# Designs tried in a protein design run: designed miniproteins, single chains, continued (4). Part 30

Each design is a single chain, and the fold is of that chain. pLDDT is the mean over its residues in the fold that is shown.

## One batch from the design tools (miniprotein)

Design m13016
Fold by ESMFold2-Fast:
Structure m13016 (fold): chain A 78 residues (1-78)
Amino acid sequence: SAALEEDLREGARLLEEGFKNNDATKITAGALRVIGAGLDIALQYGNKAAAAKVREVAEEVKDEKAREMLLKIAEGLE
């Protein structure tokens, strides 16, 4: 759904900003938002679909640490 994809993208944005600025609060908030959106996608569409969506968003992220965190979240959803 559009709302879940927006939550996932906003979470990824917060992670990217958090890692760029060494802001632990933004990193935590971003990770929790991605996890929450990922779990909602998993409940509606299955774990593999949720992991695939998180990986798609990770490919759009330029910050290496934020991308690595998104890939670990995707792995945890499988």
Scores: mean pLDDT 87

Design m13017
Fold by ESMFold2-Fast:
Parts: sequence; structure tokens; C-alpha cells
Structure m13017 (fold): chain A 65 residues (1-65)
Amino acid sequence: MEELARRAAEAARRAAERGDATGVASGAWQMGKLGLGPEEVARRAVEAARAGDAERGAELTYSAA
């Protein structure tokens, strides 16, 4: 269970770096609907995307400053 959510989160983080997090999040959400708790999968995917986005934004701001 958690392994699937972790993979979805990691993939979302990677896709966020490339700008394709939406597609990955959608896929993970569908997989969760089939067997893994959809709420848990969605939450982890969103959290991973936010974490990646926040770190990217902070790095960009720091570099510009």
C-alpha cells in the first residue's frame, strides 16, 4: 500500500520538475481508486508536488537575490 503511494509521490515530484505533475497525479489517483485508498494517494501526490514546487521556488528566489 504505502509503496504505491510513495512511488506516486516520487513520480509526481519528478513530473513537477518537468511540468507534468498533473498527468502523474491523475494516474496515481486512478490506481488508488482500484485498491489503495484514493484519499491517501491523492494527499501524498499533492504533498510531494507542493514540496518539490516549494523547494524549486525557494532556490530560484535565493539565486535571484
Scores: mean pLDDT 55

Design m13018
Fold by ESMFold2-Fast:
Structure m13018 (fold): chain A 90 residues (1-90)
Amino acid sequence: SHMLELAREAGRAILLASQGDEEAGRRAVELLRELARLKPSEEAIRVMAEEGKVPESAVRAAIVMAELEKVSDKKEREKLLEKARKELEE
């Protein structure tokens, strides 16, 4: 599945970004934007979490953050950031 291949690549980029690789961080954002547009399945989210060595909640928050990169309205960005934080805290 093309979506699962993108999810694996995004997960690896997330892992490298978590280790301080800024280039991998930029790549992760691009891949997460692509996945957001495809509306990632629960399987794709799990694959990203496993490859990235992060919880699924962190992947869901990262997808929201990647979508925010396209949003120029600062108030809307802040609102989505708060929603992502609440999702992480449950």
Scores: mean pLDDT 78

Design m13019
Fold by ESMFold2-Fast:
Structure m13019 (fold): chain A 62 residues (1-62)
Amino acid sequence: SDSNWRSLAEFLGISVETLKKMSDEELAKRYTERTGGRLKVTPEVAKSMRKLIDQREREAAR
């Protein structure tokens, strides 16, 4: 399942493949831009988001 990845990709206006290939810095920048700067996402937060999504996808595969 890639539903969590797909939801984030749709929010950011990119493909799931692009999202998975993005660096934590690129993800942080894109997320911040999508919120109009209302929510500042750091690369550390972006890395945590990726780990959480990856963990949920692994759990959903069982």
Scores: mean pLDDT 79

Design m13020
Fold by ESMFold2-Fast:
Structure m13020 (fold): chain A 69 residues (1-69)
Amino acid sequence: GFEVDLLEGIAAINEALQNKNALRLLAEQLARKLGVTPPPDDASLAELVEHTRRLIRLLRERERKRRER
C-alpha cells in the first residue's frame, strides 16, 4: 500500500544520504513522475534532501486525491 511505499521511500532516502548521486536520481525520478521541475544540477546535499521531501509530500497528496475519487 501507499504507507509501505512511503516507508520504503524514506529508507531509500536514508541510504541515499550515503550517496548524493542516488538522492539526485531519486529526486529526478519523483519530479518526472509528478511532472514538476527537477532539482538544479548544482544543488547541495541539504537542498536535494529538502527537495525530495517536498516531492514525496506532493506524491502523497496525489495518491490521496486519487484514492478519494
Scores: mean pLDDT 73

Design m13021
Fold by ESMFold2-Fast:
Structure m13021 (fold): chain A 100 residues (1-100)
Amino acid sequence: SDQDMLQQLIQQGISISDQGVDNVSSDTSLSSDQQSQAVSTYNDGIGSFNMAIDQINQGSDVSDVQSFVSVSVGDLYDTSQQVGFTDIATQFSQLGQQIS
């Protein structure tokens, strides 16, 4: 169903965001401020994605949830580009295309 597909895409967003947090932890080129900001943004993204899954489970309109998730994916894409995580940014770009 459309709800099942959207839930799978949101779960991918959580997985990519977790990978982003792990990459920050292993990246010695980032300043402490860059690390803190990136981790905060990835964790905020995970929170937003979990809220989106809850909204779907409560019967929210799929298009409203898609719009909310698309904004979060865009923010995560921008953050990933800013810290030079090209693979993470590419995954968010692809996810954004699948959600839109």
Scores: mean pLDDT 89

Design m13022
Fold by ESMFold2-Fast:
Structure m13022 (fold): chain A 83 residues (1-83)
Amino acid sequence: EELYKKMKEKGEKYIAEAVKEDPSLQPMVDEAIRKAKEAEKVSPKEGAIALLSYGGKVYATVMKKRLEKERADLAAEQARLAA
């Protein structure tokens, strides 16, 4: 009971931070919240699991964008050193 409540709070907090950093993620976040609410109708545990699962997909998208930026920055530095 207490654990699932904390898991849900963590997922919601994570999602809010992701949208704050990248507002283009809003449609993915809205889908994640909707699916979590539908799962919560079955049980609080299912709701928490769904929120973490779909929240994780949003996080993976943010991480991919950050890795692409770091890769571009590294390529630019290597080009500068080769000149």
Scores: mean pLDDT 73

Design m13023
Fold by ESMFold2-Fast:
Structure m13023 (fold): chain A 73 residues (1-73)
Amino acid sequence: MQTQLSITGLDKETAEELKKKAEEKGGSSSLHYGENNVLGITGLDEKTALELAKKAKEKGAKVSLVIDGELIF
């Protein structure tokens, strides 16, 4: 299973916290700073990807989740 999670619009500190949590769960992550901070995460299991997506949405971020090439949201 391949998960791809894209999170846009978090502040720097929250983005760095989610990056750390993703890496602790065995994911690979990249963080790009700019007008909107963009956090990309791959390699998580479905449950963990959904949990991080929910947390990001609760923080006001725009979230896209793809599982095995299918757009979930």
Scores: mean pLDDT 81

Design m13024
Fold by ESMFold2-Fast:
Structure m13024 (fold): chain A 72 residues (1-72)
Amino acid sequence: MDEEYRKLVLQSVGYSLRGVAAVEDGDYEEALKYYQKALELTKKANELKPSSDLDKQIEFLEKQIKKLKEKI
């Protein structure tokens, strides 16, 4: 459980960072894909170990996904 949780958190962070980089480069379609993957992994981590930090990350990712869908 703890090892699986750590793996999910690290993967979600990696995808979130790629999403941010894609937004900065104007690659909104790529950013959308990365944020959707980050959201999936963050939700799975939050199911294993709920936390306010993960809740905030989910909110952030959902907000970014909504913004990107309006730009595409």
Scores: mean pLDDT 85

Design m13025
Fold by ESMFold2-Fast:
Structure m13025 (fold): chain A 56 residues (1-56)
Amino acid sequence: MKTTTRTNNGVTTVTTDLSEHESEAVVTTPSEVTKAKILRDEDGRIVSVEAETTPL
């Protein structure tokens, strides 16, 4: 499992590679948190994104 964290202008993005075909991204802003699940095909191309935003 590989986790990458980036912070820019008060926005923190944490990306976790769950498998070769699945990643999860959590984007935190001062007002909300968005969780996204990303599915990729064999070529690494994004085929599906499911996102949910929660107010803080």
Scores: mean pLDDT 77

Design m13026
Fold by ESMFold2-Fast:
Structure m13026 (fold): chain A 94 residues (1-94)
Amino acid sequence: APMLSPEQQRSLVRVIVDLTKKMIEENNPNVVEDLEKAVNQVAPQLSPEVVELLREFLKEVKELFEKNAPKEEIIKVLDETLERIERLTREEAA
């Protein structure tokens, strides 16, 4: 598939983050597996820097789940990752 525009990459990452938050809030046990599948599925359409951030994010979320971290801590990581990707993709658009 062709690479998405920076704006399309931001929109796609927001959808992934929003779905992940919903799964965490609903105590869905498949959060890490579904997030990993989503990242792998979209990676070919994303810039290498966005892919690297998403992979770092996936690793951090997995570690937090292994530690039984509070939902609030996991959601904070999701919000911080989205902000980092939004900042990065604005630089790519400039």
Scores: mean pLDDT 79

Design m13027
Fold by ESMFold2-Fast:
Structure m13027 (fold): chain A 86 residues (1-86)
Amino acid sequence: MEIVERLKRNLPAAEKTYEGLLKELPPSVRYHIAEFTIKLYEEALKKLKERGVPKEAIDLVNYLIEMAKKALEEARKRDPVPEPLP
């Protein structure tokens, strides 16, 4: 229960921080950070489901995954062929 309340309170700040971070980084780095974030949250989601956490917590993690996927698609629109990391 406490984790759901913390996620709800911090969502606007997390969204703003993530958008700011992506805007200041080179396109290739932004793309890879978004991909890495998606993988991390997908692994966390699997672990949370195995622990039987409440649906509301699962829904919030899914929202974070969708936010990261949206950032990845926006990076693709601006930089459809991002440069590979050095």
Scores: mean pLDDT 66

Design m13028
Fold by ESMFold2-Fast:
Structure m13028 (fold): chain A 80 residues (1-80)
Amino acid sequence: SSLEKMVYGSVLGALLAQGVPKEKAEKIAKESAEAVGKAKNKEEALKNIEKVLRDAGLSEEQVKAAVEAAEAVIKAYEEA
């Protein structure tokens, strides 16, 4: 879906900006996009993305940056 592609791009960009290696960032971004596709609503999507980020062993700052990026995209998509 378009939302999944937008979440992939936003999470990838945020993780790269946080210094996460490209291969790891791409894998996490893909899993985050898949988590959005399986969610019933925005709250569940964000909770599932946060779990993916934490399970990947990211720092709290990296998790926060990626969650904020995903939330901004989900909000923009709902307002369109």
Scores: mean pLDDT 85

Design m13029
Fold by ESMFold2-Fast:
Structure m13029 (fold): chain A 68 residues (1-68)
Amino acid sequence: MEKVKKIVEEAKKRIEENADDPLARRQIIMEARQKVFEELSKTLSPEEAYKLANEIADELERYADEVA
């Protein structure tokens, strides 16, 4: 899942760049969740893709809180 890792890494970088902007961080996390869902939906069922995309979004939210 190299593509998913790339999306997560880019989201983390953007979160760091916007550490002082909570609205921008929220938008970045929402965009990353959608991109992960779209990528996973190419190979996984919609249910599985949705579950994993939400788990990744939760991880990014925790990361954003740590960076802030």
Scores: mean pLDDT 82

Design m13030
Fold by ESMFold2-Fast:
Structure m13030 (fold): chain A 98 residues (1-98)
Amino acid sequence: NKVEQLLAQLNDLNTSILNGKLSNSEIKDRTTQLIEEIKAILDSLTFDEISELSVLVHNIFLALLNQSEPDLSVLKALSDLDVDLGVQALKFAVERVV
């Protein structure tokens, strides 16, 4: 499952950032690749998958924000993705029968 792979990669990225194991270029490359892969499948995500991805995307954003020299372009890309995930989640609310 592509979503399971992305969740595992996001969790690994978050842990690696928090442990100081990655250079700024490695963080940018890995984060950019994961954002592009998530955007490519955005319309096919379930509500639960959006919720799981959103939590990890937000955790990575906070981890990067707490660096001494955060890459603002990467932070913006993560923030934009978090908004896109939130908008996609609203689709499920409007499809509910009340």
Scores: mean pLDDT 82

Design m13031
Fold by ESMFold2-Fast:
Structure m13031 (fold): chain A 76 residues (1-76)
Amino acid sequence: MSEKEQIVKELIDVYVDALRAEMEALNVPEEEKQKAIEQLVNLIKKAAETMSTEELRKLLELQREFKEKLLKELEE
């Protein structure tokens, strides 16, 4: 409901999508993929507790750019 909560959710979605795509390309087993995603989500939530809304927005923009670049590299 808060702006910060929404940004954190979007940040988690971007990181998880990028990690999932990378692990899929590397043929990582499903059990390991799920554990890695769970650990990443927990790390992002903990880091976000100490960050300002402005810092989270900047990080989200950077991660969206990196995700787009990663997906292009995986296609080529």
Scores: mean pLDDT 80

Design m13032
Fold by ESMFold2-Fast:
Structure m13032 (fold): chain A 71 residues (1-71)
Amino acid sequence: GDMEQAEKLAKLLAVRIQPLVEAGASDEEIAARIREIAREYGFSREAVRMALETLRKAGILTERQVELALE
């Protein structure tokens, strides 16, 4: 279900986004990369929303990055 897909996406994003964050990538660039990954793997909008909220609460993503990724 969406919870299982959200957990998979959160783990995938934590690994793949960390190098961009460390390199000082813009919020817009990070959000675009998140959208690319979600689209590539066919995750639902609800699973994406849940995964991004999990990463925001964990301090991995900013609120702005989450908002832009859900656009």
Scores: mean pLDDT 84

Design m13033
Fold by ESMFold2-Fast:
Structure m13033 (fold): chain A 102 residues (1-102)
Amino acid sequence: MREELRRVAEELERAASEVRKNIDKTGELGRQAADALEAAVELVRKAIESPDIREYVRGAVNAATTAARLLEEAYEKTGDPRLKEIAQRVREVAERLRALAA
């Protein structure tokens, strides 16, 4: 489980970095999405260190789901297919996190 959480944190960090690099095109939605992804990473890291991982994993799922929605809204406004791809990857990561919280 901890190794899966580490992989999830790395994937979310990569998504946040990709969004930050494209922030000029996404404006406030991209900035909020990157902030939400970074919050999800912090919660996953806390889950790794905690004996009760479920609370932190649920928080991370909520943050990642919020980020995916914001990226989908940014895609609708910009038409940049990279935002759609990042949003889909983030949703897949959120579903994997949800399974770990069950």
Scores: mean pLDDT 84

Design m13034
Fold by ESMFold2-Fast:
Structure m13034 (fold): chain A 61 residues (1-61)
Amino acid sequence: SPLMTEEEAEAYLATAVATAGSDAERLRLLMEILVAEARKYASPEIAARVERRAREIVAQA
């Protein structure tokens, strides 16, 4: 099965931010879902990067 690429992960992060808008709780939920998906479908290195980026994004909200 095709694994989630770094480019796909960055696109999903950007889409989640756009979808959440100014709703901090929606942003947290979308980031939790994306991290869980990356852990299932990405390499460990990409999953760790997604988790780090998600934490940074939520912290800036």
Scores: mean pLDDT 82

Design m13035
Fold by ESMFold2-Fast:
Structure m13035 (fold): chain A 107 residues (1-107)
Amino acid sequence: SATQQLLQLAAIGAGVYTAVKALRKGTERARQVALENLQAARRAAQDLARSVGEPTRSVLARMISLIEQMIQRVQSGTMTDADADRLLEEINRLVNEAARLIRRDAA
């Protein structure tokens, strides 16, 4: 259902937000928590992408790519607070776009 897809989408956004907040703490434990949340968000986005049609699937593919970029940067130790904020802002825009498309297709 559209309601279930919107709840899944909200969970993806919340997961990425939680990861960014964890990274602010600057500890190795917080970095591990961030990676776990990003990996969970990536899996949730992949699962949602299998249940939706175009153009929503393409929006989710872009979101997955950004989450993958975040995972790589966190793993390599190259993630800055500014980069994390920028990537979160981009993901939030894609979450809003996907939500609009899901609501349109349900109408």
Scores: mean pLDDT 89

Design m13036
Fold by ESMFold2-Fast:
Structure m13036 (fold): chain A 86 residues (1-86)
Amino acid sequence: MAEKEKKRKEAFEYIDRLFEGVREALQRIDAGESPVDVVAELLRRGEKEAAAIVATLYAMEQGYKTLDEIQKEADRILAEAEARLA
C-alpha cells in the first residue's frame, strides 16, 4: 500500500506548505510590513488560498467581531493587493 501512504504524505506536505506560507506572511505583517503588500506577493506567486487565509486572519487579529466585518476587511485587502498586480 505504498501508493496510499505516498498520497497521505503528499496531502500533509501540501497542508504544511500552505500553512508555512501563511505563518511566514503573518510574521512579516507582525514585523511591520503592509498586509496589502504581503497578500499581493502571495497572489503574484499564485498562492491564492494562502493570500485569502492571511487576509482573513489579519482581519480577525484587528479585533473585528462579526463575520461580515471580517469578510469586508479581508475582501478590501485582497482587492487592494490585486490592484497592485495590475
Scores: mean pLDDT 79

Design m13037
Fold by ESMFold2-Fast:
Order: C-alpha cells, then sequence, then structure tokens
Structure m13037 (fold): chain A 90 residues (1-90)
C-alpha cells in the first residue's frame, strides 16, 4: 500500500515535469524538477535517487554549455524514462 503510493507519487511527478516542458523554459523545468526531487528524495530507492541526481547534473551542464532546447528536452525524456523503468521494476 505505502510502496504503491510512493510509486504513484513518483510517476505523477514525472508526468507533471514532462507536461511542463511542453510550455515552460528549460530553466523553469529544471527548477521544478529540483524542487520535486528534494520532496521525493527521502521516499525513493537509492537507484531512483541516482537517476534523478544524474539527470539534474546533466541538465545543469547542458544549460551552462548553451546546448539546443531539443537536446535539453531529450535529456529530460531519457531521465524520465529511466525513472519510470526503475519504478516499474521495484
Amino acid sequence: SEREEVKRRVLRAVAEILRDFQTKSPEEVLEKLKARYEELKPEVSPEIQKIMDETIEKLEKALQDGVSEETIRRILREGAEKIVEAVEKE
């Protein structure tokens, strides 16, 4: 029950982030992603925490390096897919 509630919360957060990047700037999406990550961090597995941390680091570097918006969106999608796969396997 509690485990299933945590899974649903993570999947909801991922869905919200993916929805937001359709209409918001990459900077705004990263800020929201960081806020949601801090909220979820105590409740998720170390494996999911690692995927979240790696996604954030990769996005911060991409924004600093001035890469294309398409590349930033790809990084967001790939990170989201990895989190969903990890949640489904748990």
Scores: mean pLDDT 80

Design m13038
Fold by ESMFold2-Fast:
Structure m13038 (fold): chain A 80 residues (1-80)
Amino acid sequence: LSAVEQVLIGAAIRLDPENSGFISMEDLLAEMERMGAPLSAEERAVVEKYVKDGKFDYKAFLESHGITDEDIKRIREIVK
């Protein structure tokens, strides 16, 4: 996993404890800044392709990078 993918997974798990599959784009950007890993302009442009009505479909984004819902579930169990 890239550093950005790792930070994004961590942010998604914290911001989406109910496993809805969506997080606010505004909350994602704030959390990544707080973690010291803000998105570059290029990374933000890629992420914005998966945003609808201000909500980021992080599962679809991660799946496009070869990270499955089962991979995310495994990480959630480790972080609990």
Scores: mean pLDDT 76

Design m13039
Fold by ESMFold2-Fast:
Structure m13039 (fold): chain A 88 residues (1-88)
Amino acid sequence: MAADMAARLEERLAEERALAEAAVAAGEITEELAEAALEALELLLELVRAGRVDEALALLGRIREATKDITDHEEIAEAIRAVVEEAR
């Protein structure tokens, strides 16, 4: 279970990173939002590799809750950055 979940999360985080870079190139998101998202993905990957999968899932949940009602890219970026800073 744990090994499969870690591998799946690593694949998902790599996909999210590629999608964020592609979204910036397409003009769908700002560079600031992409930077915030990539920093969050790096922290999530770090937690998963350390075997701290429960903490990684909790961080994902906090990011999701913090951003769910926000449509402005600058506000989403700030919300992600705040959650990541609190987790460090």
Scores: mean pLDDT 74

Design m13040
Fold by ESMFold2-Fast:
Structure m13040 (fold): chain A 62 residues (1-62)
Amino acid sequence: LDEEIEANKKNLEKGEIVFRLKTADGKEVTVTVKMTKEQVEASIEFLKRQKEARQRVLERLA
């Protein structure tokens, strides 16, 4: 999770989200979408809150 969150932060800091799509012809297409700074910051905040919530659940179950 920590490695995944860190990798996502690096991509989001660039203001990019990468999608892997398949066309009807079976071709594989990679699409990069630009985001606004506000959307990037919101996404990073969301990831931080998700990590915190999961850690709290694990502590509660232990």
Scores: mean pLDDT 66

Design m13041
Fold by ESMFold2-Fast:
Structure m13041 (fold): chain A 90 residues (1-90)
Amino acid sequence: SYEELIEEIKKLSKEAIEAIKNKDLETAKKILKKLVEIVSKINPEEAEVIKELLDKAIEYYKEGKISEDELIEFVEKITKSAIELIKKKS
C-alpha cells in the first residue's frame, strides 16, 4: 500500500540521518539508494532527479562545502518531497 511505502521512506530517512551523524557516509548512501528505489517504482523521472541531488549533496559535504546540519536538512526536504509524491498517487 502507499501508506506502507510512506512509512518505509520515513524509516529509511531516519536511518540515513543517524548514519550521517555517525560519520558513516557509506551506510547513509546505501540507505538513501533504497529510498530512491522506492520513489522509482512510483515516478522514475523524479527518482532520477532525487538521486542526482542526493549524490551532489553528499559530494559537497565530503568537500566541506556544506555542513552536517545542511546535509541533514537536505535529506529531510527530499524525504518530504518523496512522501508528497506518493500521496499524489494514492
Scores: mean pLDDT 86

Design m13042
Fold by ESMFold2-Fast:
Formats: sequence, structure tokens, C-alpha cells
Structure m13042 (fold): chain A 58 residues (1-58)
Amino acid sequence: SLGAEFAARHDPADLAARFAYAGERAEALTGGKPGDLERGEEFDRTLRELLNELAHVR
């Protein structure tokens, strides 16, 4: 499972910071008006990047 994989391999604080940053990216890209779709897209990309990092090295 995705959540279990991230919990086992990543520091929860780092994970939270990356998702917070993804939200900030959505805000920056939309001029401070991100919808659920834009925020969801950035979060999905963050999840994909983290999963790829886990799979590639660990």
C-alpha cells in the first residue's frame, strides 16, 4: 500500500513538508487561487516522486 510504503521509508515530518510545499506550488501556479483539482495534481505529483525515490534506491 502507498501509505504504508511512505510511512516505512520516509520521515513523517519530511513527508508533511513536501505535501505542504506541493500546496504552496499550486497556489503560486494559480496566483493564489488553487482549486481542489490543482492542489490534487500537485499532491499526486509529490506522491509519485516520493514513491519513485523509494523504489529507485531502497
Scores: mean pLDDT 67

Design m13043
Fold by ESMFold2-Fast:
Structure m13043 (fold): chain A 107 residues (1-107)
Amino acid sequence: TEREQLLAEAERLLEQAREYAERAKEDMKSAEDALKYMGRAVELARKAATPETAEYVGLMSQQLDEMERVYEEQKKKSEEEAAKEVSEAMLKAVEEMEKALAKMREL
């Protein structure tokens, strides 16, 4: 179905977000790309949302908003310390988004 295609595409976007989040520990600029892929995944999940899956879209959106805040705060700190903290936080956020997306696919 179109919904299954949207959710599969969102999963691929989260895979890209994970890769960029890993790279962020060495290059803080990769965090911006991770955020872009996370944002695109949320938009596709939102398009695929049903009343039963709305809470999972909310969880994904909450993780994105939190990571945007973390990134903006860490940009003001030392580059090496900020890069590691942002990478670790983003990887955890992507994991939670992947779990929410998996629940959406089951429903």
Scores: mean pLDDT 87

Design m13044
Fold by ESMFold2-Fast:
Structure m13044 (fold): chain A 55 residues (1-55)
Amino acid sequence: SRLEELKERLARGEKVTTGEIVDALIKEGADPGTIMRAGTDSFLKKMREEAKKRL
């Protein structure tokens, strides 16, 4: 999925834009209001942790 693609890019230390992260989260079923409330930085941190667990 696109979210998995972004997790791999983040795990490699590649630059990912906020827009790409928001788009991927929405496609995976996240509500835009939830993303705004939590902040994209929180989701980025969680995605990096999940990517490390898969490797």
Scores: mean pLDDT 67

Design m13045
Fold by ESMFold2-Fast:
Structure m13045 (fold): chain A 95 residues (1-95)
Amino acid sequence: KEEELKKLEEQIKFIVEMTNKVLEAKSKEELEEIVEEMKKNIDTFSPELQKILEEGIEKFEANKDASFEELKEILMETMFEMQRALAEKKKKLEE
């Protein structure tokens, strides 16, 4: 549990950092860099969390020709879903 909690806290910190990068992003290129960083770290998450990230990345890639605002919204939705899932997982580990 202690090792699992530490790993989960690292994952939460990473997703919060990614969320902030998406919020601060000003171009499609910056959003693409965030997606690449997410891809590099996807294997560190549980299968359930990996699915959330994979679905978000697939949606982003399918909509590459969309506006910057639409792409940013896709990533924000993905980040908030990840934060929700991580918070629920942390609650279960702290019981």
Scores: mean pLDDT 83

Design m13046
Fold by ESMFold2-Fast:
Structure m13046 (fold): chain A 80 residues (1-80)
Amino acid sequence: SLEEELREITRERIDRIRNKKPISPELVERETEVFERLSPEVQELWSQTDLTALGYVSKGDYDKAVETLREGERRVIELI
């Protein structure tokens, strides 16, 4: 399901952040595929979540990046 795919992608992103690994091209491709299946309103929410999380990663604030992704996942799943 779309919800299960989103949860899987979010788990992989969180695991990579926690292990201080960059997001892989393969993960970006899978995330893009799921993103294209979302409504425009949900796409905007996910885009804002992604930008915020990347901002925290760039500052070395990995805990806030993880919290941002978890909250974004919760909000997106409520809308699908």
Scores: mean pLDDT 85

Design m13047
Fold by ESMFold2-Fast:
Structure m13047 (fold): chain A 61 residues (1-61)
Amino acid sequence: SDELLAQVSRAYREGRPVPPEVVEEVHRLVRERIKKLSEILGTDNVSATLSTPEQLRQPVE
């Protein structure tokens, strides 16, 4: 992870193309990270905030 991130960061800074294998590995890590963050954000903040406004119109025909 750290080594792959260093490779991607270095390639980007130097303006060189990132190897497809490195991109695939980073994509896998990012995908897992996004899933974890989405769960935390959704259940912790966004979910609670969004549910509240909607409930304002529950007792309506």
Scores: mean pLDDT 62

Design m13048
Fold by ESMFold2-Fast:
Structure m13048 (fold): chain A 80 residues (1-80)
Amino acid sequence: AFASSTIETLIEHSGLPLPEINQLLTHAESLGLTDATLIEFALFYSGRAKSSDTPGIKALRALADELSVENLKRAVERVT
């Protein structure tokens, strides 16, 4: 579960509609992300959320890629 302020930050900076945000939140929760990490992703997306045919799919792909390959692994390595 994420704080309302975290969810609002993600909505504001990603420009995604609520159904896409809900999918992102569900995915992030399943991966054990913290509110802080999700806010970092929202800020990252604000620079990369350009015009596209399917912004939600593009954002989900970008989040999945970052979490699986870069951000998630790096976060775990920093703690471990």
Scores: mean pLDDT 61

Design m13049
Fold by ESMFold2-Fast:
Structure m13049 (fold): chain A 85 residues (1-85)
Amino acid sequence: MIEEARRETEEAIDELGKLSPEAAELAREAMRALEEGNIRRGAVLMTAASIVAIGEGIDNPSKSEQLRAAALAVMEALKRLEEAL
């Protein structure tokens, strides 16, 4: 259901935001773009969120695995949301 996919995506973005507020904001912009039907913009913003999360993990290796896991969860949730839209 769209509402469930949206909720799961918001929860995943909130978890990413605890580690990387910048990556989470880009992921939120990706979610908005997908909901507006702008699939290309959504994909670009999803990619940008992943790059930011990876970059922060390089700068802080102690958070690297958590950032990777959180970013992956957000990407999977955004894909499910796109499929539900």
Scores: mean pLDDT 82

Design m13050
Fold by ESMFold2-Fast:
Structure m13050 (fold): chain A 70 residues (1-70)
Amino acid sequence: SQQQQTQQDLQQLQQIGQQMDQAADWSPEEALRLAQEAYKRATQISQNPAVSQQAQELAGTAREYARLLS
């Protein structure tokens, strides 16, 4: 069901956000890898219209973080 998929997508976005918050305590290489993975995952989730705005915002944050770590 679309509602079940949306709940899963919201949970994934929340988990990605929590991981990003922890990234400051990681090695620069691990933090960069996480940011790149977060960007890809959030971009995939943004294709769900119900969570598109939240996913796009997270993807933007992840992309900026990856840029700063590069």
Scores: mean pLDDT 82

